Designed miniproteins, single chains, continued (4). Designs and how they scored, part 9

Each design is a single chain, and the fold is of that chain. pLDDT is the mean over its residues in the fold that is shown.

## One batch from the design tools (miniprotein)

Design m12281
Fold by ESMFold2-Fast:
Structure m12281 (fold): chain A 98 residues (1-98)
Amino acid sequence: DPLQERLSRLSALLVLLDDIIDRMVNNKESIDEIISRIENLIKRLQELQKNSPNSESIQRAIDVLQEVLNQLKNVKTLEEVEQLRNKLLQELDELLNA
């Protein structure tokens, strides 16, 4: 179901962005520190994928993390991360009200 796949992906992106915002606000982590953490997580998932029967689900997780990583490389402030989150919330609302 293409709609269900889009909803699942948007939900995963929103959960990740909420965690990123929390880390920036409460843990005082920089965007560069978060980028490094995501890059390391992608590398670990790629290693797990080599020996996993769940390679497709791992690839979907990598794809979501890579999408967040690409967005974060174009962002400089917490306010810009919050704007990205709000844009994805609007996309989710549009899908739910279509």
Scores: mean pLDDT 82

Design m12282
Fold by ESMFold2-Fast:
Structure m12282 (fold): chain A 96 residues (1-96)
Amino acid sequence: MINQANNLFDQGNQYRSQGDNLSSQGNQNSQIDRNTGITYYQQSQNYYSQSGYYYGQAGSLYGSAGNQNGRDQSMSNLSQSVSNSQNNINNSNNLS
């Protein structure tokens, strides 16, 4: 169970990293081409959604195993993924 929770947490980290990179690309490209910026923000939202999903599953498994620290870190990272996704929605809407 803990190994599964660790693997899911690592998956969440990988998707979050991809989301961060695409959000950065959205910021850079929105200054040149609005539609390209929107596309990167939308792709970033999808990766943050995947990140949140994996952190949520990791947190559930950590909680079931009595690993409160792992659960709390996973839930914190889930909240950050949601916040980052909302920022990309706002940025995309401002360009629309």
Scores: mean pLDDT 86

Design m12283
Fold by ESMFold2-Fast:
Structure m12283 (fold): chain A 74 residues (1-74)
Amino acid sequence: MSPAQQEAALAAFLAGLDAAEARIAASTDPAERWRIFLEVAQAHLELAARLSPADRARLEAAYERFSARVDAIL
């Protein structure tokens, strides 16, 4: 990935975390909540492998905050 593509992908992922958190919070189905979480976890794993160390650190920090927030409602 080019640096511009990495930045765009990271920005899209971070926006996706906010959307995913809202979807999980709105869901009353534990299976649906876990499915959304697993989708995010897969996207995180795939993106982490393609980012620079600095961008990966930003990704990991955001994902850890997301995981901590949704763990309270999963």
Scores: mean pLDDT 83

Design m12284
Fold by ESMFold2-Fast:
Structure m12284 (fold): chain A 93 residues (1-93)
Amino acid sequence: MKDVKEAMENFEKAFEAESRGDYQLMAEHVKKGADAFLNAVRNAKNAEEAQGIYSAAMVYLDLAELSENPEVQEIAKKAKEQLRKITDEMERA
């Protein structure tokens, strides 16, 4: 799935930016990666696929939330909340 690949590539770039102390670039890539995971979950064929994407996304977002940068932490927290809502709605459908 293109969205999952895009999400993973953006989180890779985010953590590389963090290693250089570039928190502005880190925040940009975390937001792009989170948006890609949200799109992937919304376009999942079934609840099982959505849960798999959710599990992968939570690993990356948990790592981003460990950042000392408040902007990155906020982006990660908001994305986690949105992902939980989407997967909860899919489980009930």
Scores: mean pLDDT 83

Design m12285
Fold by ESMFold2-Fast:
Structure m12285 (fold): chain A 97 residues (1-97)
Amino acid sequence: MDEVLEDMKKLIEKTIKDEELKEKLIELVQRIFELREEALNIPNKEVLEEIRKIFIEIGDLFNEILENADDKEKVKELLKKIEELIEKIEKLLEEAK
């Protein structure tokens, strides 16, 4: 996990030139890895499968950000979508307690 997180941070630093968007994306990636660790402790298979689907969607959005790194407005829109998906995972994790 730590090695993958570090590699993703390096990729973001290489690809995203805007410092504010770079910092925001790194923060979101760190939060995603924290949520993945939390999700491993969920005994409810249905909730875990729903969370896994959301992580796949976040991965697709992350790839779209990297492909559109020079388009600041598009990156901001995609970051907002990732934030909304993170909030959905946090709600599912809280409800699973």
Scores: mean pLDDT 81

Design m12286
Fold by ESMFold2-Fast:
Structure m12286 (fold): chain A 89 residues (1-89)
Amino acid sequence: DAAKEEELEKLRLLARGQVRILREAGFLSDEEVARLEALLENIEDPAARAEIAALLRRAWERVNRYVTPEQLERMERLARELEEEILRR
């Protein structure tokens, strides 16, 4: 199903973009990044998607508590890059 494959590709792009933003801002450990990258290889699995969502949610909770203005500026720049990549598809 081409439509389902296209949806999974967009989800993969969004998840990889979030991992990059959170890693560059310092809100993901090397261990969490490695786990997320492994899960992204199996994004077709609903269980893998659920674990990705849980790991990303925990990272965003850390952003909400501890983000600095300098980190936020870096995150906004990377988010713009992600938006442009998605819109080109």
Scores: mean pLDDT 84

Design m12287
Fold by ESMFold2-Fast:
Structure m12287 (fold): chain A 94 residues (1-94)
Amino acid sequence: MDREEAKEHLREAIEHAKKALEAVKEGDLESAIKHLEEALEELRKAYVLEPENEDIKEAARHLAEAIHAVKEGDLEKAIEHIEKAIEEAEKAIE
């Protein structure tokens, strides 16, 4: 049951990260930050259920780097980190 609950949180994190990616590409930085913060909260919920899952930790690290990049105006770096966060979260579901 914990594994299925963790997967649900990981899927929510991926969906928020994808919305953040769209927002960055459209230049809607306020929306991008909100979606990245929501994705991080969902990863935190997944991590509580699976604290030894390194893919969740790496996804969270990349989302934190993406938030920093958006705030600095480095949108190319933000996109790279969001894409890496999605890749790591997808690995965590497998």
Scores: mean pLDDT 87

Design m12288
Fold by ESMFold2-Fast:
Structure m12288 (fold): chain A 62 residues (1-62)
Amino acid sequence: SMLKERALEAYRRIAPLIRQGARLALGHDAEVRVDIGDDTVTVTITAGDFRRVTTTDIRESY
């Protein structure tokens, strides 16, 4: 759908900023994974023992 395409493009544009922010806040070992499903986006931030997982329904986030 057009809404899904717009959401995916927005995430592609901000993904480098999310990675940069995580590395600045948590150090060089910080890793950011962005997994784009059919109607969800899952962002996983890992640094040593720190792990944060956030899932967003892209059908509602546009």
Scores: mean pLDDT 73

Design m12289
Fold by ESMFold2-Fast:
Structure m12289 (fold): chain A 80 residues (1-80)
Amino acid sequence: MEEEERREIARKLRELGFSDAMIEGLLAAAEKNGWSPEEVIEKARKLKEDIDESFARMKEAIDFIENSSIEEIKERIEKA
């Protein structure tokens, strides 16, 4: 991957809300696996969606914990 392409991908990943550490990880994985610039961006979008969904679920669990009894919290954790 050329340095200019690497910078362009990094810019697009920052626009998607990735940290510099995550961008470096994605670029390293792309070079190791021979991913095209387009494939890196597609994989990053899917990863962001998965992360955002996981954080939304965690926030719902935290909000439940703050507003629930110990027994309700225990049941929820055991089901997770």
Scores: mean pLDDT 73

Design m12290
Fold by ESMFold2-Fast:
Formats: C-alpha cells, structure tokens, sequence
Structure m12290 (fold): chain A 57 residues (1-57)
C-alpha cells in the first residue's frame, strides 16, 4: 500500500469542494460529481487542509 489514509485505503485525489479523499475506483464508479474539482493526492496538502479545519473550530 502506498499511502493508507483512513487505515485501509489508497487515495488518488482530494476533492477541493468537499475536502474528502477520492480514489480512482470512486471516479470510475461514478460516485464523484463530474463538476467537482479533484486535485492529485498530496499527503502534505491533505494535512494542511486538515490543520486549517482544526483552526476553524
């Protein structure tokens, strides 16, 4: 496994709109809105987004 975010899953993308991790399988299965903006997964970027949400509390 390359990056086990949430313990068991590899994430290929991050949804900019929802902030959720998205896999390639989720895109292929049509679970992701085609109008959503997806950015290639970067663990550092994901951590920064999570930290930003913590500061918003």
Amino acid sequence: MKSDINGEKEADYISVVTGKLVSKEDIEAGKVDPNDILVEFDEELYELMKKSEELKK
Scores: mean pLDDT 65

Design m12291
Fold by ESMFold2-Fast:
Parts: structure tokens; C-alpha cells; sequence
Structure m12291 (fold): chain A 68 residues (1-68)
């Protein structure tokens, strides 16, 4: 799991186009969905929090690229 999160972070850092960032966002969303707890009252796991942070970083970078 951690290795995959590290790979996603590296992909965000390496991404140079909107399409590349969208692909990473799709990967983050798919992984986050796979980690959904069956207990709705459970707090977010550390992995979910880290994935949400990666999604935010990718979205910020995507917005910057789309502006130019």
C-alpha cells in the first residue's frame, strides 16, 4: 500500500500535462474507493487521509496547468 501511495506522489510530481494529472486523480480516486470502511462511523484511516492529500495536490497542479 505505502509503495503505491509513494508511486502516486511521484506521478503527481512528474506529471507535466492535464491528461497525466487527470490519470493520477483517477488512480487516487479508485484507490480511495477501495479503502472505504464498511463502518460509516469509523474515522478516516491514515491511508485515506494521505490519498486525500495527494488528490488535493494533484487538483492544485491541474488547476494551474489548465489556467495556462
Amino acid sequence: MQDEIDALRAEIEAAKTVDELRAVLDRVAARLGALVSPDPDAPLSAEQVELMRLAAEALDKLAALEAE
Scores: mean pLDDT 75

Design m12292
Fold by ESMFold2-Fast:
Structure m12292 (fold): chain A 86 residues (1-86)
Amino acid sequence: EEAAAQIAALEKEIEELEKELKRLLAAGDFEGAKEAAKKILELGRELMKLGEEAGDKEAVLRGIAYTLRAIGDLIEVEQLEKKAAA
């Protein structure tokens, strides 16, 4: 129960941060976008850990997916920032 509630709360936070990241990128706020992506990376890792502790394999896989997406987003933000600075 406690672990399931924590997993659900983390997923909601990650989803809101993914929306914020997209908004920040559209606005050209590359620093804000990088911070949002870093937070998603951290929360994805926490989701993986909680999923492992709870025996929730789907939560572990979602945590991995969020982590990989966040890494991709950080790379994209860096490339867009370089383009904007040129």
Scores: mean pLDDT 85

Design m12293
Fold by ESMFold2-Fast:
Structure m12293 (fold): chain A 80 residues (1-80)
Amino acid sequence: NALNAANTAQTVADLLEKFPDLKYRSVEPSLNSALNAAIVAGDWKTVEYLGEAKRALEEGDTKKAVEYLRKAAEAAREAA
């Protein structure tokens, strides 16, 4: 469901913005859940943005990750 991907991406973005010391592994299950929801919905735009967010987090760029997570949430809401 695209709304599940949107809500999860928004929640992860809010958590990372409030707690920038959170490690990628702490948010990885939620991020993978959002990715799975977007894939099942066929929402490839949201999948692309979530993939960019994962890449940014792996590189330690939390600000870039939050930006892409918010873009993913918007794309998923548009797809719902």
Scores: mean pLDDT 80

Design m12294
Fold by ESMFold2-Fast:
Structure m12294 (fold): chain A 92 residues (1-92)
Amino acid sequence: SDEVLQEIEEAIKRAKEKGMDEYVLKQLELRKLLVLLDLTDDEEERQRIYNELLELGEKIAEKSGMTPEQARLVIERIVDAIGQSKGVSYKT
């Protein structure tokens, strides 16, 4: 939803203005990327967002006590679930 994207962007702006913790900012950026992934129908853009999600997830893992590998697996499962809901398959 475009409205959800706008709400997340506003939340990021307010968090930056308040000098909130970098971990909180990275979590909001992760949410924004997930919304963008759900909204995109372009395969190249989807792959770009997926790569950004993996990179950002690894950075968040360093703060949350997860290993980078554990964070990567969680993100891969979320992306796969979004792809399945849109009828997108890595086999087609």
Scores: mean pLDDT 73

Design m12295
Fold by ESMFold2-Fast:
Structure m12295 (fold): chain A 87 residues (1-87)
Amino acid sequence: FGEKFREDLERIRNEKDPKKRKELAKESIKWVYEQAKKAMEEDPSVSEEQAKQAVKTATEMIAQAAREGGLSEKDVKEILEYGKKLI
């Protein structure tokens, strides 16, 4: 996950525009999904189950950062569903 993921969470928490915050959250989830997919392709020891769990955990953390930033529960649910659809 690394430094970029932590930076993404901070950006989501600090964003003042709800629309932009939701967009940043979805972008962060998509990035995590792409990293998980790449890890599965490059490392045969990374299972599909591990990749799915990583995306699920990251999605929950991103949704929490968005909630802490003041995003509505409706928009938080949309973020969670977005991550669930990628799995």
Scores: mean pLDDT 82

Design m12296
Fold by ESMFold2-Fast:
Structure m12296 (fold): chain A 80 residues (1-80)
Amino acid sequence: MQEELLKKIAELPGVTEEVVEKVRELLERAIQAAKEGDEEAVSRSLLELLRLLLSSVPDEDAAKIAQEAGRLVREIMEEA
């Protein structure tokens, strides 16, 4: 699931390997916070992810990716 999202991000024009790694870190942080039920940490990590995406990819792509990441994290919280 997260690997598919990271692969999509890596395929976007102008995205560097450094950006992909930072997105991975933020997603892992958000997922861990979701498993722990820490809604504040989840929100903080997702906001950092959206901010990174908005600076690295077009706004429309950033919004779609952030929405998918948020859905993934929410699914983990609901299934825990």
Scores: mean pLDDT 77

Design m12297
Fold by ESMFold2-Fast:
Structure m12297 (fold): chain A 82 residues (1-82)
Amino acid sequence: SEYERLAERIRERLREILEEVADDPELAELLRRIERRVEELERELRRLLAEGAPRSEILRVEMEMAALELGAEAILIAHKKA
């Protein structure tokens, strides 16, 4: 499904960013926290889809995942400036 592809894309991007910031323990830990939150949201998304939840509830989880992806990109930008 498109939602499974979204979650997979975000996980792949998070791994790429983690590799780039691996030499900075503070940023690496912040990224690992984002990764854990994405995994929680992915489980929530699967549950909502299985229950046939309204599109608005599914969209809320998608929006939260997108915000976390944006946060990870901000971490990468901060690392590149240092």
Scores: mean pLDDT 85

Design m12298
Fold by ESMFold2-Fast:
Structure m12298 (fold): chain A 104 residues (1-104)
Amino acid sequence: VEETRRAAREAARESVETGETQVVVVDGFSEEKLEAAMEAAVEVARESGKPLSMVLVVRAKSKEDAEKGAKYAKELAKRAEEEEPLLRIVAGAQTSESIEEVLK
């Protein structure tokens, strides 16, 4: 959880500095990790007052778990973007079978 939060915070900060979309991979379906990543992104967006763009990839062994994680991440992204209009998050899923990207 803390490692995921830190990775998301560093990615968010880099997006602010470069203006480029940063990718954060969350291994396994974990609501706690996804919430930590979103919370970190919102905090950086608030502190910077600048545009921030991230792709949050939920990686899981099964397609079902990856899809559930991506769906949850999409809901969290929507809430985060409602709180911080300059924040843009795209949720994606990655499995051993395929890589799928879900656009907002």
Scores: mean pLDDT 73

Design m12299
Fold by ESMFold2-Fast:
Structure m12299 (fold): chain A 78 residues (1-78)
Amino acid sequence: KAEELAKKAEEYVNMARIFADNGLNGFAIGYGRKAVRLGQQSGPDVESQMLDQTGDILKSLGYDEGSEKYRKRSEELK
């Protein structure tokens, strides 16, 4: 249910951060996107948090356009 999806989203965004820290940019982006999708299924608060965290990861990897798009969507949910 929503609570389990939220927990899984947090696991995926944590994996994205670990991959980013290890230079595995493709995996970092992939797991970040999966976290956002699970957040969408969990609810707007979780979706907003996943968008913010994944956006920060994208920015750290140099994907400024993707980061801004995610940040803007997150603000629209607040």
Scores: mean pLDDT 83

Design m12300
Fold by ESMFold2-Fast:
Structure m12300 (fold): chain A 65 residues (1-65)
Amino acid sequence: MKPLSQEELRELWSKLSKERRDAIYAKLHAYLEANNNSLSPEEAEEKGKEIVLEEVERAKKEEEE
């Protein structure tokens, strides 16, 4: 899937509810904690982007409904 632009991601992030942001942080923190001693910074960053995109897509789909 083609990633969203930085501006579009920033706008969508600001429109996300606290619940959605908390979900993103929870998923990212859980993943990092589970793999903290095994992940490179690059791997952690890529996983973070993946989680954000998944939650943004869910929020956008709900808004379009």
Scores: mean pLDDT 68

Design m12301
Fold by ESMFold2-Fast:
Order: C-alpha cells, then structure tokens, then sequence
Structure m12301 (fold): chain A 59 residues (1-59)
C-alpha cells in the first residue's frame, strides 16, 4: 500500500505542475483514502489537505 500511495502522489504532483488541478485532486483523494484504510492517519490528513487545495485551485 505504501508504494501505491507514493505512486498516486507522484502522479498527482505531475498533474499539479501541468496545471491539471482536477486530476491532481482526484489522485490526492485516492492517496488519502488508501492511507486512511491502512490506519496511516497522518498521511491521510496530509493528502486530504492537498486534495482540498487542488480542488480550490480547480474551481
């Protein structure tokens, strides 16, 4: 699961650099969800915040 979360975050960061905030938000949300499901709440909170920030920029 940690490798999957890392992959999602790396891909989200790339979309963020391209200005594709909608896709970045989707990937950050998936990373946060996986972290929460694995009991890694600090990581879930971290990427949940990045999801919200990306959503705000996409609007």
Amino acid sequence: MEEEIKRLVEEADRYEKEGNWDKAAELYFQAAKLAAQSGDFPTAVKYGKRYQDAKDKAA
Scores: mean pLDDT 81

Design m12302
Fold by ESMFold2-Fast:
Structure m12302 (fold): chain A 85 residues (1-85)
Amino acid sequence: PIELVRKAIEALEKGDFDKAKEYVEQAIEELRNLPPSKERLEAILYLDEALTAIDKAMASTDPELQEQYRKEALEALRKALEVLE
């Protein structure tokens, strides 16, 4: 799922919240199908945080709030990537 997390980061950097959400959801699904590990559970937690932030960004009509949530999502995705690497 490392490649999916990287694609989600790239999508968010381009402002494509729909694509970012798709990639994060796919990454979570792949991780849930892998054998249990501490790293898997930590990565899923960070990906769930990113998904929540993306949903908040998509629901917001305020550009400043969208930017705040985008940054929160990017931080969470980078933490997930760090755990998976």
Scores: mean pLDDT 85

Design m12303
Fold by ESMFold2-Fast:
Structure m12303 (fold): chain A 58 residues (1-58)
Amino acid sequence: KSQEVKDLFEKEARKAGAVTPESLQKAATKALDAGYSNDDVSLGVNQFLRSQGLPTSV
């Protein structure tokens, strides 16, 4: 589940051409609309940020 959310964040960042607050918000909204929980979204965004070499927001 969190891996699927991570894939959504990767897709939105790719569409935007960069990791931006807007792309992160769009991916989070899409994941919630698809029925993923807040916990799955939190785990997915942290996994995505880690894969990009960015600090996780914990």
Scores: mean pLDDT 76

Design m12304
Fold by ESMFold2-Fast:
Structure m12304 (fold): chain A 104 residues (1-104)
Amino acid sequence: SPIEEVKKRIIKLGREIIEILKDVRDNLDKTSPLELARKFATITVLVSEMLFLARLAKDPELEELAERLSTLANKAMTAIINKDLKALDEAIKEMEELLREMEE
């Protein structure tokens, strides 16, 4: 169904965001401000695609998922700026748990 295709795309986009966040986490001391800005721009584009896909699908569960993933991605980017590794790990974990629940 079109809703199932949108769900699969949102999950894929969410996983791509998590991989970028994990790469930044693992290389935080080696990542320049310019490289961080480029990674943040990429995350923002992926988040925007998720939010528009959910809104176009008009499915309340997908819209809630996309909004929660968006909030967690923003929390993770803020944690990176503040060098708060604990907050970053918590945001990544919550995103992984949300995506796991949606794959069932």
Scores: mean pLDDT 90

Design m12305
Fold by ESMFold2-Fast:
Structure m12305 (fold): chain A 62 residues (1-62)
Amino acid sequence: SPLDELDAALERLRQTIDELEARRKAVQGVNPAEAVSMDEDIRQHRELLAQLEKLKAELESQ
């Protein structure tokens, strides 16, 4: 179903965010400029995740 496909996409996005956060933590003491760039990437991915979660909630309520 479309909801199953959305759930799969959300899980993939959560995994990507977790991987980015783990890498960001690893580079924090070694390359501060890379860490700052990754903060922006993580923020954008989290914003997209929040938007898709809101869409899922709306679809489930209808």
Scores: mean pLDDT 84

Design m12306
Fold by ESMFold2-Fast:
Structure m12306 (fold): chain A 71 residues (1-71)
Amino acid sequence: KTYVIKGTLQEVGQMAADLGLADKKATVTVKNLATGKEATFENVTADEGIAGAAAAMGDGDPNTPVELTIE
């Protein structure tokens, strides 16, 4: 089952936790809605995927609008 969450970079991690997905390893894709850049990580938690995507996109601003996909 695929979950799609939109929010700021700081909000999407909490939203994933609220859905009970914090400890689940999955394919995590984070898309920066301002730049259109995205990064995908396999076999990671939502927090691991978010941190990896922020590093890969060069954008760790907590207010960055993102779309988080957990599959």
Scores: mean pLDDT 80

Design m12307
Fold by ESMFold2-Fast:
Structure m12307 (fold): chain A 82 residues (1-82)
Amino acid sequence: DQRTLMQRAYGYTMQALNRARRGDRDGAIRDIRTAIRYGQDGGVSDTAINQMRRALRYVERGDLDRAIRYLRRAIDIIRQQI
């Protein structure tokens, strides 16, 4: 069910945002990767997927503030789809 997969993508993106805010870089990386998988399978927009990919790159570089900005953008887009 595409809606269930989009809701899971939303949940993991929200979890990644909260982990990044707490400085949990490894947890944020795992959650973003999981959100991208569910999002792609659930038909989340390419724009939201690209925001999540940018967030992943910034988390991997240790730039949590920029990662948080991109995660918030992805969340806003996914919210409009569900």
Scores: mean pLDDT 91

Design m12308
Fold by ESMFold2-Fast:
Structure m12308 (fold): chain A 95 residues (1-95)
Amino acid sequence: SEKDKKIKELLLEEFRKDLAELGVPEDLIEYAVEAIERAKKELNIPIEELGALGLLVVNELKKRIEEGEEISKELIEKAIQEALEKLGYEPIDLS
């Protein structure tokens, strides 16, 4: 629906802002957004869970960055897989 599309756009914009505040470079922010949208499509994740998914990814990235991990595509992929697992979803191929 038009309302769901607008909600998705707002949640993804918040997600982009949160990643930028962690120091994630723009190319990896866009990669993360595309990966989240791919996960939503492949796993049929409802719009109501998209905000929780984004928050879990941000929290996992923050933890790993604070533990000294380098910000990379691989770190983004790990954070997304961990967030999906915490929500009870199966792993997906993000490569």
Scores: mean pLDDT 87

Design m12309
Fold by ESMFold2-Fast:
Structure m12309 (fold): chain A 82 residues (1-82)
Amino acid sequence: SKKRELLLRAIALQLRAIGLLFEAEKHPDEEIKKKVIELAKEAMKLAKDAIDYIDKGDLKKAEEKLKEAEKLLDEAERLLKS
């Protein structure tokens, strides 16, 4: 179902963000570290908001929040490679 798909996606994004927090903590550049932590925390908040929308039956809002979270995590991963 769409609800199940979005819920699994939200959980996956939360796990991805947690992984990025651990990677950021070990990064030698303090500015990159700070930015990655900021992006990962915001993505976790967006994924949580998406779960709340799923629970309310607003699957369109949930999908929008998950897309925003994915974009932030993609940016965080790009910064870690620089």
Scores: mean pLDDT 89

Design m12310
Fold by ESMFold2-Fast:
Structure m12310 (fold): chain A 90 residues (1-90)
Amino acid sequence: MTDEDLRKKIEELDNSPVTGENLAEKMKLELALKAKVSPEDIDLSLGELFILDGLVKNGLSREAALAGVDVMRAGGSLSEAYQVALEVQK
């Protein structure tokens, strides 16, 4: 999809009912726009997307934040994920 197609789909989701599925899809599309990757390549759950967003808002790069999400996927804590993300950013 083009950046224009992604923006249009995000806008359509913003005008849709707030459901877990719609929120997850919107977050994936926003990440794809920011990262210049296909939304289909973002295999993240809603919880993982919230963690990724929180890490990025705390000044971490998307790549570092994704490394943190991988720790959570492996059964690590949010604190452990944050520490790993900080190490990747160095």
Scores: mean pLDDT 68

Design m12311
Fold by ESMFold2-Fast:
Structure m12311 (fold): chain A 74 residues (1-74)
Amino acid sequence: SEEDAFADELIRRIVKEMTPEQREEFLALLDAGATKEEVLEFARKYSPSVAADLEALFELGYTLEEIKARLEAY
């Protein structure tokens, strides 16, 4: 769907903004059961654009589990 295509582009942008180390830290944070707010706080510390893209994914109805699965697929 158009929403799925947009979500994939948001995930792609998030991955491009992260170093491999930041991506590993982010996935570990999700594995530890972090809340949406904790995830957004982490993102805001290194990239306001990543935080905005994560907020857009939440607005589209994506869960942290779905976001994690898409990030791991990259």
Scores: mean pLDDT 82

Design m12312
Fold by ESMFold2-Fast:
Structure m12312 (fold): chain A 78 residues (1-78)
Amino acid sequence: MKEELREAVIELGLLAGLSREDAELAAEAVVKALETKSPEELLKAAEEQEKALEESELPEEVREKARKVIELIKEAAK
């Protein structure tokens, strides 16, 4: 699960124009947040990000990848 989340964040970062090094740093930050934040904080953050994403005009490919990251965070919060 954590590895799948890491890969999804890296892919999203690369689509957003980050370097691989920066995308990997972002992925490690997200994984660390999963280990340090409460399930309630993770679910609340995921819900807020999901709403913001639905209201965004980002390309569908970017939105699809972002939805996958949000879903993996929600799964980790269980």
Scores: mean pLDDT 78

Design m12313
Fold by ESMFold2-Fast:
Structure m12313 (fold): chain A 72 residues (1-72)
Amino acid sequence: SHARAVAEALAAGDADGAVRSLTRLAAEEGKRLGLTVSDDQLARAQQVVRLAVATDPQRAAAILREQADALA
């Protein structure tokens, strides 16, 4: 669900929306897996998402969607 929201925001070129959805995804998956995601790890992931939107949002969205589906 949240991974799909990140992919949709990336495809739309919405960096802020993608970052917001990524933050929610990290919180949900961290809770589900019993893992803690550090603020530094989240900040790094947010920068990668913003860079993806700036370079090739359609390809980045397709890759993330495929990976999210493969991990389900």
Scores: mean pLDDT 70

Design m12314
Fold by ESMFold2-Fast:
Structure m12314 (fold): chain A 75 residues (1-75)
Amino acid sequence: MKHVIPLDEEMRKEKEELTTRILSELLRKGLITEEEAEELRERLAKQDSVNSVIGEILRFIGDIIDRELAERRAR
């Protein structure tokens, strides 16, 4: 049994729908730009496993948090 779960066709469709919802919420709250949203979507489209998809999302969110904290510190 493989310890890495590959994305099947149904998971890829669900991933795309989930990604769209997450990006829409982040855009609505002003936490990211449309350019950043497109970059994440492109990166996620190249991921072949559930673990790598989650990893990219967490990294992206972490970068947003770091940026917000840096802006607050610069005041």
Scores: mean pLDDT 72

Design m12315
Fold by ESMFold2-Fast:
Structure m12315 (fold): chain A 80 residues (1-80)
Amino acid sequence: MSERERILERAIEEARARAREEADLMKQLNVTPSDEEVEQIALAIVNEVVAFNEDAGRLSQEEIEYVRRVAEETLRRELA
């Protein structure tokens, strides 16, 4: 795998982990987020992953959007 593929894979793993943590917290609080709130949480997750990972600056806008979608789909799956 290329270095870029490894950077993307790590970002995806971090986004999935954060999405699971958020879903678990919401389940504990008996909060059911709306579709718009899920989208906002996914955006916050990807922004944090990118901001706190120096290598994430190498990712394209399309790759960053893919990580956001992974976070969103993970949240939706865990909350279903």
Scores: mean pLDDT 82

